# Designs tried in a protein design run: designed miniproteins, single chains, continued (3). Part 17

Each design is a single chain, and the fold is of that chain. pLDDT is the mean over its residues in the fold that is shown.

## One batch from the design tools (miniprotein)

Design m8564
Fold by ESMFold2-Fast:
Structure m8564 (fold): chain A 76 residues (1-76)
Amino acid sequence: EEEIKKKAEEKIEELIKYVKENPKLSHEEINKKIQELVDYLKEELKLDPKELQEYIDKVLVEINNILDEIREKEKK
């Protein structure tokens, strides 16, 4: 249980880091990476639909925050 949560968090952190390091990613490329994460959480970690949705929601919030931060930095 703890191991599954740690693997999910590590995969999420990897995706967040990738988006931060590649600020010019298109919306389609970001969506593809999110889908790869969803597939990993569903197929490899066997998360139930409720847990899966909670992780997806968290990832979307963090990615949106990063994109907003990048946009604000470009305006300065």
Scores: mean pLDDT 77

Design m8565
Fold by ESMFold2-Fast:
Structure m8565 (fold): chain A 62 residues (1-62)
Amino acid sequence: AAAAEARAGAIGTDAMFGRHELNAEKSRETAELAEKGGDQETADTNRWAAERYHRLAEERRK
């Protein structure tokens, strides 16, 4: 509970400081490396995370 709440708070802080676009880029890089290495599960997870962070960045630009 406490650990999960701390992680949620950290994500919220990143969104507040507008670093979610950087997080999206990092997730995309990780997905590309994972796909190149044949780890499709990790690639799919990181592509989903990248899209999620990109949506958060777009909301902040409104």
Scores: mean pLDDT 67

Design m8566
Fold by ESMFold2-Fast:
Structure m8566 (fold): chain A 85 residues (1-85)
Amino acid sequence: SLSKEEIEELERLSLEAVKAALAGDVEKTRAIAEELEERFGDDPRAREIVELLREMADLAANSDDVTRLVGVALRIIGLLLDLRS
């Protein structure tokens, strides 16, 4: 399991990446996803968040489907809320 400090860091970086993706900043979203995989990639929930962030980056780069992009963001937020419980 992730420590409280690791959960806080994962949450902070994940929210920054989500914000970047929603703003169309694909490079920043991918860079944060790589950092999260390096730091927390041993945890299955952190891996799921990284995969969803990469999906957001791909959608932001290759699609104008705002509804799908927001849907992935909401799933990431749900996973982050679950990590707090």
Scores: mean pLDDT 87

Design m8567
Fold by ESMFold2-Fast:
Structure m8567 (fold): chain A 69 residues (1-69)
Amino acid sequence: MEEEVREILVDILAKHLGVPRDKVREMLEAGREEELARKIIEKYGDEKYTPEQVLEVLRDIARALAEER
């Protein structure tokens, strides 16, 4: 379950960070998702958000997109 949510999350992270989807998927599987969230914070300058909060927001967006499809 939630495999579609995971793939959408990979797509979002890959597009926003300019990283190949395979690399993003590998990092998520290795438990290095916090590093990806940290890079998003650095890119967008959102010092108000923690890596954990960014991941939760992105998962919610991915879940909403999965339900629309």
Scores: mean pLDDT 74

Design m8568
Fold by ESMFold2-Fast:
Structure m8568 (fold): chain A 87 residues (1-87)
Amino acid sequence: GDELLARLEERLAADPESAETLAELATLYAQRGDLERARALAEEALAIDPESPEALAALAVVYAAQGDLERAEELAEKALRLQAEKE
């Protein structure tokens, strides 16, 4: 439940510039329906790593939940493409 969120917040406090931790938090907040926080965290992760498939996927979920299906599909396709090309 909320234990994973608390652990990720502790990891972010220890390493505020972790694109991976920011993307994981963005995904959790999106799954919980906190779309504003999810978007902010995904955007921070993308500022650190613009090709983070996890951050792009989290942002796609946010846009889909907000009804912007065209943008959500574009971001999801980009995330899948980058994930497939990740060696």
Scores: mean pLDDT 80

Design m8569
Fold by ESMFold2-Fast:
Structure m8569 (fold): chain A 80 residues (1-80)
Amino acid sequence: MSSIQAAYEKGYNDGYNNAVETLAKATDAHQRALRETALRLSAIGDEEDARLSKDPVTAAYYQGEADGYRAALKEFKEKQ
């Protein structure tokens, strides 16, 4: 349980920070839309990797990273 939760939290922080940096670098609406789409696709891919992962620690990390991407995307939309 503890190692699984630690992996999830690390994934979440990694995904959130990467998404925030990616979105912050957008200089116009077109570039922002492309980056938002790329992050959404990355989240979907990580969710699939988590579902297919045999190892629960690895699955927790990818699920965390996906949740981090989605949290940053939601926050970015709300700040508009």
Scores: mean pLDDT 84

Design m8570
Fold by ESMFold2-Fast:
Structure m8570 (fold): chain A 59 residues (1-59)
Amino acid sequence: ALQQLNDEAKKLIQAFESTYGKQVSALASDQGLRDLLVSLGQRFDFSTETINQALKLAA
């Protein structure tokens, strides 16, 4: 279950990096970029659990 969640979170991170041209490591210090990741995840119908896991992996 956790491995599947991490795999889905990584897909969201890849989509974010591809869409905005930003490295995910920048999310640790930029709330605006974190908000963009959440917005992207919601628009592409990722689960809340996946979005939260992506934010944890990005930090």
Scores: mean pLDDT 77

Design m8571
Fold by ESMFold2-Fast:
Structure m8571 (fold): chain A 90 residues (1-90)
Amino acid sequence: GMREILEELLELIAEKVKDKLTPEELAEYKEAGLAKIDGIIAELESLDREELLEYKEEIEKEWPSLNEDQRIQAELALRALELRLEKLEK
């Protein structure tokens, strides 16, 4: 499902930054990421196709101004939006 795919993406993101974090910080990072995934899924389940497309455009527009933490949330949100839109196309 969507949550499982987003959890896999979070693990890939965590793998890229693990060398910059302590084991404790890495654990906190993954915990925070899982909470963000749950929030994103809940938000997107309430949106229709038009609202999902607008959300995607807003994230893409804001991307160049995002800090590292905001980019992680945006990357998870973009992946979730893509998966939700694909499901609505079928």
Scores: mean pLDDT 80

Design m8572
Fold by ESMFold2-Fast:
Structure m8572 (fold): chain A 77 residues (1-77)
Amino acid sequence: SKEKAEELLEKAKKELEKIKEEAIKNNLSIEEVKELLNEALEIIKDTISSILDKETAEEIEKKLEEYVKKLLEEYEK
């Protein structure tokens, strides 16, 4: 369902943002936060692929990959 896909996307974005905020709080290096965000992204992708149809899962996963890229760019500032 489209509703479920949007809920999963927003939940995933919030979880990734929390990882970034915790990284800032603990003064982690860009390499450490990249590792943490990519590890979380892979777990999230696996979960999404188990719940959503292939086409919807791929679209949401692509949006999450772009979101992680944005978070990493913001961390470098």
Scores: mean pLDDT 84

Design m8573
Fold by ESMFold2-Fast:
Structure m8573 (fold): chain A 95 residues (1-95)
Amino acid sequence: SREEELERARREAEEFRRRSRKYFDLADEGIRKMEENPEDREKYLEELDKRLEEIEKSESPEEAKKARNLVYSGLDAHESMKIMEESAEKIAERS
């Protein structure tokens, strides 16, 4: 019974990671495009929003909410890391 419960939890975690990968990939692709072409940032954010709207129309409300939350969490994490990296570089240059 315990072994069956652990196997079920493991399968659920693997399924979550697999299903969530596409949303992380969407965030990563958007970030990459904005990093390569900062002048087109608004265009790429609009394309990302359009993709999320398509998910909202085709998927369940819960899946759509999950997609939106994961994508925006990825964007927020990237901005935070960029600020930290820029701060570290400036400290290293000054030191």
Scores: mean pLDDT 73

Design m8574
Fold by ESMFold2-Fast:
Structure m8574 (fold): chain A 90 residues (1-90)
Amino acid sequence: EVEYYDAKGNKLKHKGPVFRLPDGTVIERGLELIRKLHELFDERKIVYNEEKREYIDEETGKVYTSWKELVSELMKEEDIEEVPVTVKKV
């Protein structure tokens, strides 16, 4: 049997990309990260322009050409980091 741990030694429910928020909260699944990013969208003035197929941050004027680009930049801005997962045999 194997167990997965984050960089701080906390046991994870599954192997996969793991993300750490600035408050130290660890997100074990991509769907949880997506939910967190949607909460940030509610606080940010991000609008999708269907004519140009671009996401626009109305507050900063920044333009993102894809959802992946938008997610990556928001993760950097909110200090969300991908953390290594350690495998330990039990």
Scores: mean pLDDT 67

Design m8575
Fold by ESMFold2-Fast:
Structure m8575 (fold): chain A 118 residues (1-118)
Amino acid sequence: MTPLEKALQELVDFLEDAIRKLTEENASLEEARKMLRDIIEGLRRVRALSTHPEVQALLDRVIELLEKLIEDPNATLEDFLDAVRGVLGLAMGLLEAVRNKDYDTLAAFTRHTLRLLD
């Protein structure tokens, strides 16, 4: 397993556990904010290990959106859950592309997702 693949797998595992805690364990709003900060640190690690400028730009945009959500006093547990599910989908997509060495699909997916966030 490459360092990037390992970081993505660890992020996926953390995100799946975060969804369980938010849905099944009645996590508090404070616990949800803490989980989102830990997710941001995971994304920063993936960014540092990525060599693709488009992937780095996408991760920077996602991190910016998550930081804004953490600082929003009106954010609900549902907003945090939706954000975690979105990041899980992204992390799973990146992990699949890295595992399959399908860098053309990774680049296309990254450009499309970044366009949707703008």
Scores: mean pLDDT 82

Design m8576
Fold by ESMFold2-Fast:
Structure m8576 (fold): chain A 70 residues (1-70)
Amino acid sequence: MSPTDRLYELARAGDMEGLRALFRKIVAEKGPVTGVSILTATALIAIGDDDMEAAKRITEVIKEFGEEEA
């Protein structure tokens, strides 16, 4: 299963803690640029599926990460 599939599954389930934990693991293993790129791709998939709730949850994690790095 791809990282985008797993992130999307967690976002659809509303599992914000699981979504944050998996994102942090991806960042730790692949770096922040790759991690944010994977998460952004997942948000675009959710938007394409008209799943705005999942897209909003993914965007919230991106926003939180940006605030932590600032």
Scores: mean pLDDT 81

Design m8577
Fold by ESMFold2-Fast:
Structure m8577 (fold): chain A 94 residues (1-94)
Amino acid sequence: LSPEIQRLIAGIENAIRTIAAQPAADRATVAAILSAILEKELLELGKKYGKPEEGKRAAEEIRAIIDDLVAGRLSVDEAIARAREVMLELAKAL
């Protein structure tokens, strides 16, 4: 993987862990803030490689994973595993 994509995978993993570490009352707010940052980074990455639709798709999939984490439908480890799969598919598409 490119260093750029590796850095973003690490950022997404850290965001998931940070959201899960929050008190229940704060999880949705922190998730919204971190999701907005990750969306911008993924859209920028897609634009940089001339594939804005691939960046948009990855952003939507990562957002869905974070929403499922906040809703208690995914554990931290499951969310990280799914996010890594999304990023590996994005890396293949770029």
Scores: mean pLDDT 88

Design m8578
Fold by ESMFold2-Fast:
Structure m8578 (fold): chain A 70 residues (1-70)
Amino acid sequence: DEAEAAAELLALLPDLTPAQLRLAAGRIGALEGARGPTPALERLRAALLARDPAAEAAYREGLAKGREIA
């Protein structure tokens, strides 16, 4: 489920490259834009952006794209 998927991604976070972190941020943004924020997605976003603040631009771009399809 979403909470399990979020927990798995959180566990992988320390091993992700900067490019993978930005890709993950964009995907989280797209999910939040399409479905709305959930506690699991918000926790993932916070942890990811804390590790790589540069990923915020990718997250915002994903969020806008997700909102367009919602």
Scores: mean pLDDT 76

Design m8579
Fold by ESMFold2-Fast:
Structure m8579 (fold): chain A 120 residues (1-120)
Amino acid sequence: PIEFLSLEEAQERMAEAVKEFPESFKAFVATIKELVTGKKINIEDIESIEVEVTEITENKLVLKVTVTYKDGKVEEYEIELILDPENNTITIKVTEKDGKVHVITLDSKEFFQKVRETLE
């Protein structure tokens, strides 16, 4: 379960986590984009990633993500994560800058395994 944090505390913890584990966040975003769009991102092409928490509740986390590529391209996404611990599922909603919305629900362990495979 996601422990209840104030929005400010969640924002501070996220900023530190991105500084400490930038490759993990690149893998996280690449995995989500592949799952929702079918388009593979090579994490080697990502220069930097920024993640901002915009909403947090007991079962929902909303992130604003900015991806900067080595060629200077910049992409922005809103990612909404909903955890269902009783069914062991995660629902991922991605809103692109142009307003396109993608939604996927999968087993939470499967999702985190795919993120690990992207890192390895």
Scores: mean pLDDT 80

Design m8580
Fold by ESMFold2-Fast:
Structure m8580 (fold): chain A 76 residues (1-76)
Amino acid sequence: MEEEIKRLYKEMKEASEYVKANPEEVEAALAAETNPSRRQQLEFAKRIAEMSDEELEEEARRLVKERKEAAEKAAA
């Protein structure tokens, strides 16, 4: 689990840095995107750009836990 959390944290941190470096591109993508799932992903990327390193780690831990719980429930 810790390796999964670290991997997700790294991915989220990279996405956060991308949003900070390309805010106009992210806003344009959001304005042009009509698919609700992709819009949620872009909005999530924008939100994580506002998070501290501690907040990113907590969110990564929460998401990994939720994914495992959902997978266990789906496998039953």
Scores: mean pLDDT 78

Design m8581
Fold by ESMFold2-Fast:
Structure m8581 (fold): chain A 112 residues (1-112)
Amino acid sequence: SKLEEKIAEIKKEVPEITLSETELIDKLKKNEGDVKKVAKELFLLMVKRYEETRPLIKDPKVAEEIERILEEIAEEIEKEELDVEKIIELGLELSTLLGVEQLRAAVDKVTA
């Protein structure tokens, strides 16, 4: 998979992620530090969150949509000039989709 190859490549460049999604998005909005490195860290954090959430996703179309957005973020990161606003928008869309699936799973455990 092109996405799997991109994930492996980015992991070699950014071995440690120490900041939250909110902190990384805030850095991107403020254009603070190495923007490309911050975008790569956000991408890897989203990948990790998807890997952890994937077993909870019952609708395969939701998983396909998440993977589509991850591929789009990976393509934006490879550009010489980053569309930071687009990366933030895609990251927030991903965070919303993953958050909804995590919330559904949490509600199912309480109502079981």
Scores: mean pLDDT 81

Design m8582
Fold by ESMFold2-Fast:
Structure m8582 (fold): chain A 87 residues (1-87)
Amino acid sequence: MTKDEALKAFFDALDAFMAQPEPSAAAVEALRAALVEFVTAYPEYAPLVLEMLEAAIKRERLQPNPNEAKIAALEELRALVEQLGQQ
């Protein structure tokens, strides 16, 4: 997989996660797995992934009824990316 294909796959996974009103534990695990694979393969993109997660969190907080479970999951993924990006 090229870096552009991997980046697109990550964006598609994030958009699919955000489009669900109540994401399942399986959906959270799928997004986590995709994110870990992407950042591990392309650690130079960790800052971009962090910006995208922060934008997603802000977007959810601006919804009329913010989903706190989505925000919590995104914050956990953000912390994971920060940890992986230190390498």
Scores: mean pLDDT 78

Design m8583
Fold by ESMFold2-Fast:
Structure m8583 (fold): chain A 83 residues (1-83)
Amino acid sequence: MEEIERKIKEAEELIKRGDELFKQADTLYDEGNKLIEEAKKTGDQELLNEGRKKIGQASYLRYQGNKLKKEGEDILKEAEKER
């Protein structure tokens, strides 16, 4: 009774959170790339370092997002087997 539906809802929430982290990561990645592009034009090592830090933050958020999406997808697959 509703156990499969609860698992599906929990999985959907994990996937949704993963998607939000990917959106945040994309924003940081774009900002980091713009700083690196500016650094290449100016030769500014500090801008290059700032861009690299933002890309590192983006990579971490993408890692977290992938982990949450995988957990949600695994729960969905198990719930689908029970149907």
Scores: mean pLDDT 84

Design m8584
Fold by ESMFold2-Fast:
Structure m8584 (fold): chain A 75 residues (1-75)
Amino acid sequence: AVSITLTPENVRRGVELAAAALGLSPDVVEAAIKAFEETGRYPVTVSFSQASTPEGVREAVRKAAETGKVVDATG
């Protein structure tokens, strides 16, 4: 798993780097970026893994923004 703290300035690059390291699909990258745009809260820390899905990533980003805690994006 890869944990990344995302800010407005690094959200796309940070998610793309995690995806490259873990072999994630572009759908997971776009889902994460859209979720960050929707929440409008930063910084947010999300843990990515090879099992990360678009749905799981969207939920993890929303939960991380609401709680201020690191959230696992593998579900």
Scores: mean pLDDT 72

Design m8585
Fold by ESMFold2-Fast:
Structure m8585 (fold): chain A 84 residues (1-84)
Amino acid sequence: EEERLEAEIDLGVAEIYLAVLKTTVEINRPDALTPEVKKLIEEAEKLIGKAREYLDNGDVQKAREYIEKALEKIKEASKLIEKR
C-alpha cells in the first residue's frame, strides 16, 4: 500500500517536471527546442506512460524503475536547456 502510494506520488512529480519542461521550451524558450531536447522529452513521455501501465498492473517495482528513467531524461533535457 505505502510503496504503491509513494510510486504514485513520484510519478505525479515526474509528470509535473515534464509539464514544466515542455512549457519552458515550447512557450518561453523555443530556441532551446533542439532535436536532442525533443527526443529526450519524447523518451520521458514514453517512460512515464510505461510507469503508469506498470502501476495499473500492480508492478510497483517496474513502475519505480521507469519513473527513475523518466526523471533522468527530464534532468538531461533541463541541463541542455539551462546550458544554452
Scores: mean pLDDT 83

Design m8586
Fold by ESMFold2-Fast:
Structure m8586 (fold): chain A 87 residues (1-87)
Amino acid sequence: SSAELYEKLEEAYKNKEWEEAAKLFEEIFSRLLEQILSNPEKAEEALKKTIEQLKEALEYFKKNNQKELAKALEEQIKRVEELLKEL
């Protein structure tokens, strides 16, 4: 289920489906919060993988001059990085 969401997020970014990508991110973020509460050891790996994928999408947005989407993605990365720091 979680792996499928990450795959759909990558697909949405590649297809420039930004509204769907935002919805998928919020679902992933909610699941990450649930994982932190239920199993913090597994949450660390999931958080790191999410940050890696978001950073790849950020580079893509910057190369394509999508300034507003790049800014939104930087804010999303920051939210996930803050969760990782609290572990």
Scores: mean pLDDT 78

Design m8587
Fold by ESMFold2-Fast:
Structure m8587 (fold): chain A 91 residues (1-91)
Amino acid sequence: SVADEMAEAARRGVPLEEIRELMERYGVDEDLIEQALSAVETLKSLGVPEGAALVMRGVVEASQLEDPDERLRTIGEGFTRAIEEYQRKQG
C-alpha cells in the first residue's frame, strides 16, 4: 500500500525532499505534509526511525479518509504510537 511504501521510506532514512515528492504525488494535503515531515525529521534526529515510520503511516492513512473525525483520530494514533516507540527506546 501507499502507506506501507511511505512508512518504509521514512524508516530507511530516505531524504525528506524525496518523501515530500512522494506525498505530493499521492495527493496528501500540504498541511499534513508539513506536519509529517517535521515529526519525521525530529524522530530521525533522536534516532527513532520506527517512530518516523509510524508517523508517516498514520498521516498517509489519514489522507485516504473522508470523515474529518476519523482522519484526526488516525493522525493522533500515529503520533501516539511514535511517542510510545521513543519512550521504549529510552528504556
Scores: mean pLDDT 81

Design m8588
Fold by ESMFold2-Fast:
Structure m8588 (fold): chain A 78 residues (1-78)
Amino acid sequence: MLDEAIELEKRRVELLYRAEKHSDDPEEMERIGRELLRFYTEELPRLNKLIAESPEDPTIVYEKLAEERKKFREELEK
C-alpha cells in the first residue's frame, strides 16, 4: 500500500523535475504536460485512496511521503 503511494509520488517528482530541466524544449514540455494531466486525472485519485485506506495516521503518512519525495528529488539532481 504505502510502497505504491511512494512510487506514484516519485513519478510526479520526476515529471516536475523534467519540466524544470526542459522548460526551453516545447516538444518535451508538451509530452511532460500530457503525462502530468494523466497523473492528475488517473493516478492522483488512486494515490488519495491509498493514503485514506492506510492504517497509519494520515499526518505520519504525509510526512513519510514528503521525506521520500525529497530523497528522490535529491537523487535526480546528482
Scores: mean pLDDT 80

Design m8589
Fold by ESMFold2-Fast:
Structure m8589 (fold): chain A 62 residues (1-62)
Amino acid sequence: KPLSKEELLKLIEEVDRELLSHILATGQTLTNEQARQKLLDMVLSKVPEENRPLVEELLKET
């Protein structure tokens, strides 16, 4: 079943924290656009296709 907006926001926060930890651990340098794209890809891998438009919308607002 698709996740609610509140569940998606919580998941985005958790995935963003995971991504930040990974970047800091590896010393990888990313542009804001590259970081946003990786975050989007990671979140989309964890949610059903039905959630894709809402995830894209939430990430555009940040």
Scores: mean pLDDT 76

Design m8590
Fold by ESMFold2-Fast:
Structure m8590 (fold): chain A 70 residues (1-70)
Amino acid sequence: SEKERIEREIVRLETLRLLYQIAADANDYVIETGTSNPALRAQNAAARDRLRRTIAEIDREIARLRRQLS
């Protein structure tokens, strides 16, 4: 059914979100423990921003799909 298809897609996106969150947490740890190399610091900050944007996009899609089930 359409409801079952949407529910499966939500589970897929929630799993994907969890994997990106693990990556973001690992990246935050690397940023917090520090590096004396300014280029590596900038690279890590850019990676953090990209991960945060991707998680936010997944959250918006999950919210959109959940509204379809309401």
Scores: mean pLDDT 85

Design m8591
Fold by ESMFold2-Fast:
Structure m8591 (fold): chain A 57 residues (1-57)
Amino acid sequence: MRTTTFTVQGYDADDRPVGDLEVTVDEDGHVVSVTIKSARDEEARRFLERVRDVMLR
């Protein structure tokens, strides 16, 4: 199975960094895994966890 990993950076409305995600997709374009690499604070981390859950369907 071939996979591709890429980094996604999040920013808020003031262009401040929220955190970084590593997203791995398979050869069919399905998201296989999402790893939270960094989060600005606990609120940002909880938001990124929701984003991860949506991406993983």
Scores: mean pLDDT 77

Design m8592
Fold by ESMFold2-Fast:
Structure m8592 (fold): chain A 102 residues (1-102)
Amino acid sequence: EEEEKEFDEYVKKKIEELRSYAQELGLDPETIEKILEIFEREAKILRGNKFALDVVYELFKAVLEYLKNGDLEAAIERLSQRVGLPKEDVRKAIERILKEIE
């Protein structure tokens, strides 16, 4: 209903923010499109949960940073600090997304 429409617009905004961020990092267009497709699928399963979407958004930003610089430990530390989750949980989440991009 109205909350679903509001969430859909929020997802679209986050997709465009991720696109801009990935372009600033200088990632290739094919990689950017793959990441955005995965993000949209992940966002759809959250069913209006904006808190979970914000966590997923930070996770995808960390993945983009890793793809640019190749420093997985730095990406894990930054994400763990941003979302307040244990490093092992963050590592598993990043690795799951990376497998989908490969």
Scores: mean pLDDT 81

Design m8593
Fold by ESMFold2-Fast:
Structure m8593 (fold): chain A 85 residues (1-85)
Amino acid sequence: MNDKDVIDKIINTLNQHNTPASQAIIDDIRVKYRMGVSMPDIVHDTINKMQNQGIMTPDMIKTFRDIAKQYNDQRTMQYIDDVVS
């Protein structure tokens, strides 16, 4: 999966919620991606924002785990498990 496919998957998942909070997170992801922020950093920041906004769902958790696994990002996988314990 290329970086664009990953970003699109995250955005599509967030769009299912269709809230001002989810739209703000989507806009932030788009800005960071265009600025060349690394995918693991984008994923980590997005998880933090979604938890802080109270919009994290099982489907989003699964999406982020799948992404972390695709990038072989063990630190993000552990972070997700710690956050959703």
Scores: mean pLDDT 74

Design m8594
Fold by ESMFold2-Fast:
Structure m8594 (fold): chain A 97 residues (1-97)
Amino acid sequence: SVMPITDTPAALLGARIGVEAGIKGLSKEEVLALADEEARRRGLSAEERAELFGAAMLGWLIAKVLGDGERLLALIDARDVASVHELMEKAYEKLSK
């Protein structure tokens, strides 16, 4: 599979939704519902929705499968976009093996 976009405003919003949901122990179906609700509320385009959903799923997997959720959330809160992108890229490589 292709790595999700992680450095746009829609992707960063998605990453936050996904990682917070993963830390809370929410299911995949619950994180997708939260992402859909937020995308509709913001009137996102089809491209922005794809970015948000991709980043939300990756953020959820980082929290739930890799246990790196708190670290990803701290970088998002710090607005360190470059470090968010690097963490998510390395996580995607681990999850794709």
Scores: mean pLDDT 86

Design m8595
Fold by ESMFold2-Fast:
Structure m8595 (fold): chain A 81 residues (1-81)
Amino acid sequence: KEEFIEKLVEALRQAARELGASDETIDKAVEVARKAFEEGESPITAASRAAYVLAQEDGIDLETARRRFGEAALKAVEEVK
């Protein structure tokens, strides 16, 4: 469980960095994803909520952020099966 959360956070952090997000926005986004997942949301839903932070804080296109974060979340799920 903790191993998966760290994999998810690392994958989302890398995707956000590649999208040009600031370190502050990345930290906010990964915390949103961590909390959503801990509250019982799916990894994809958690990633989608976090992608909204990139759009709101750094003006990154929401559709692009959701796609990239969704891909990162799926990769994290595959790595722990």
Scores: mean pLDDT 81

Design m8596
Fold by ESMFold2-Fast:
Structure m8596 (fold): chain A 68 residues (1-68)
Amino acid sequence: SLPVLSEEEMAELRRRLGAMLAALAREHGVDITDVEALVAMLQAHREEVAARVAEIEAEILRRQAERA
């Protein structure tokens, strides 16, 4: 789990998660506004989703460490 994030880090996390969802939807031919299809796609590709989320978390944590 991520530690407490700054306002800037929270905004960056939301932006990166949104971009990840849009990329996955595009790659798998899913309309991002079709919530049912989006959820089904995310569940079908849960390992890929988990890997991409872990990469985003690692990048945010790395930036926190560099800031300190």
Scores: mean pLDDT 76

Design m8597
Fold by ESMFold2-Fast:
Structure m8597 (fold): chain A 68 residues (1-68)
Amino acid sequence: MPSSEERFNAAMEVVDKEKDPAARLTLLRVALAETRELYEQTGDPRLAEIAARIEREIARAEAEVAAA
């Protein structure tokens, strides 16, 4: 749904503006926790898809922190 995609896009815009990989990782982890909590309460598969996308971005940010 647009609202779930809008949530992901808003989080990615904030992450994109943050140039510190460690701070970006923290923001992504908060977004993931919020998305997982909503998924546990609703069972909405769109939230599961958003959580998977955030997990991939976390893996990327963790690689950036490790490379720095």
Scores: mean pLDDT 76

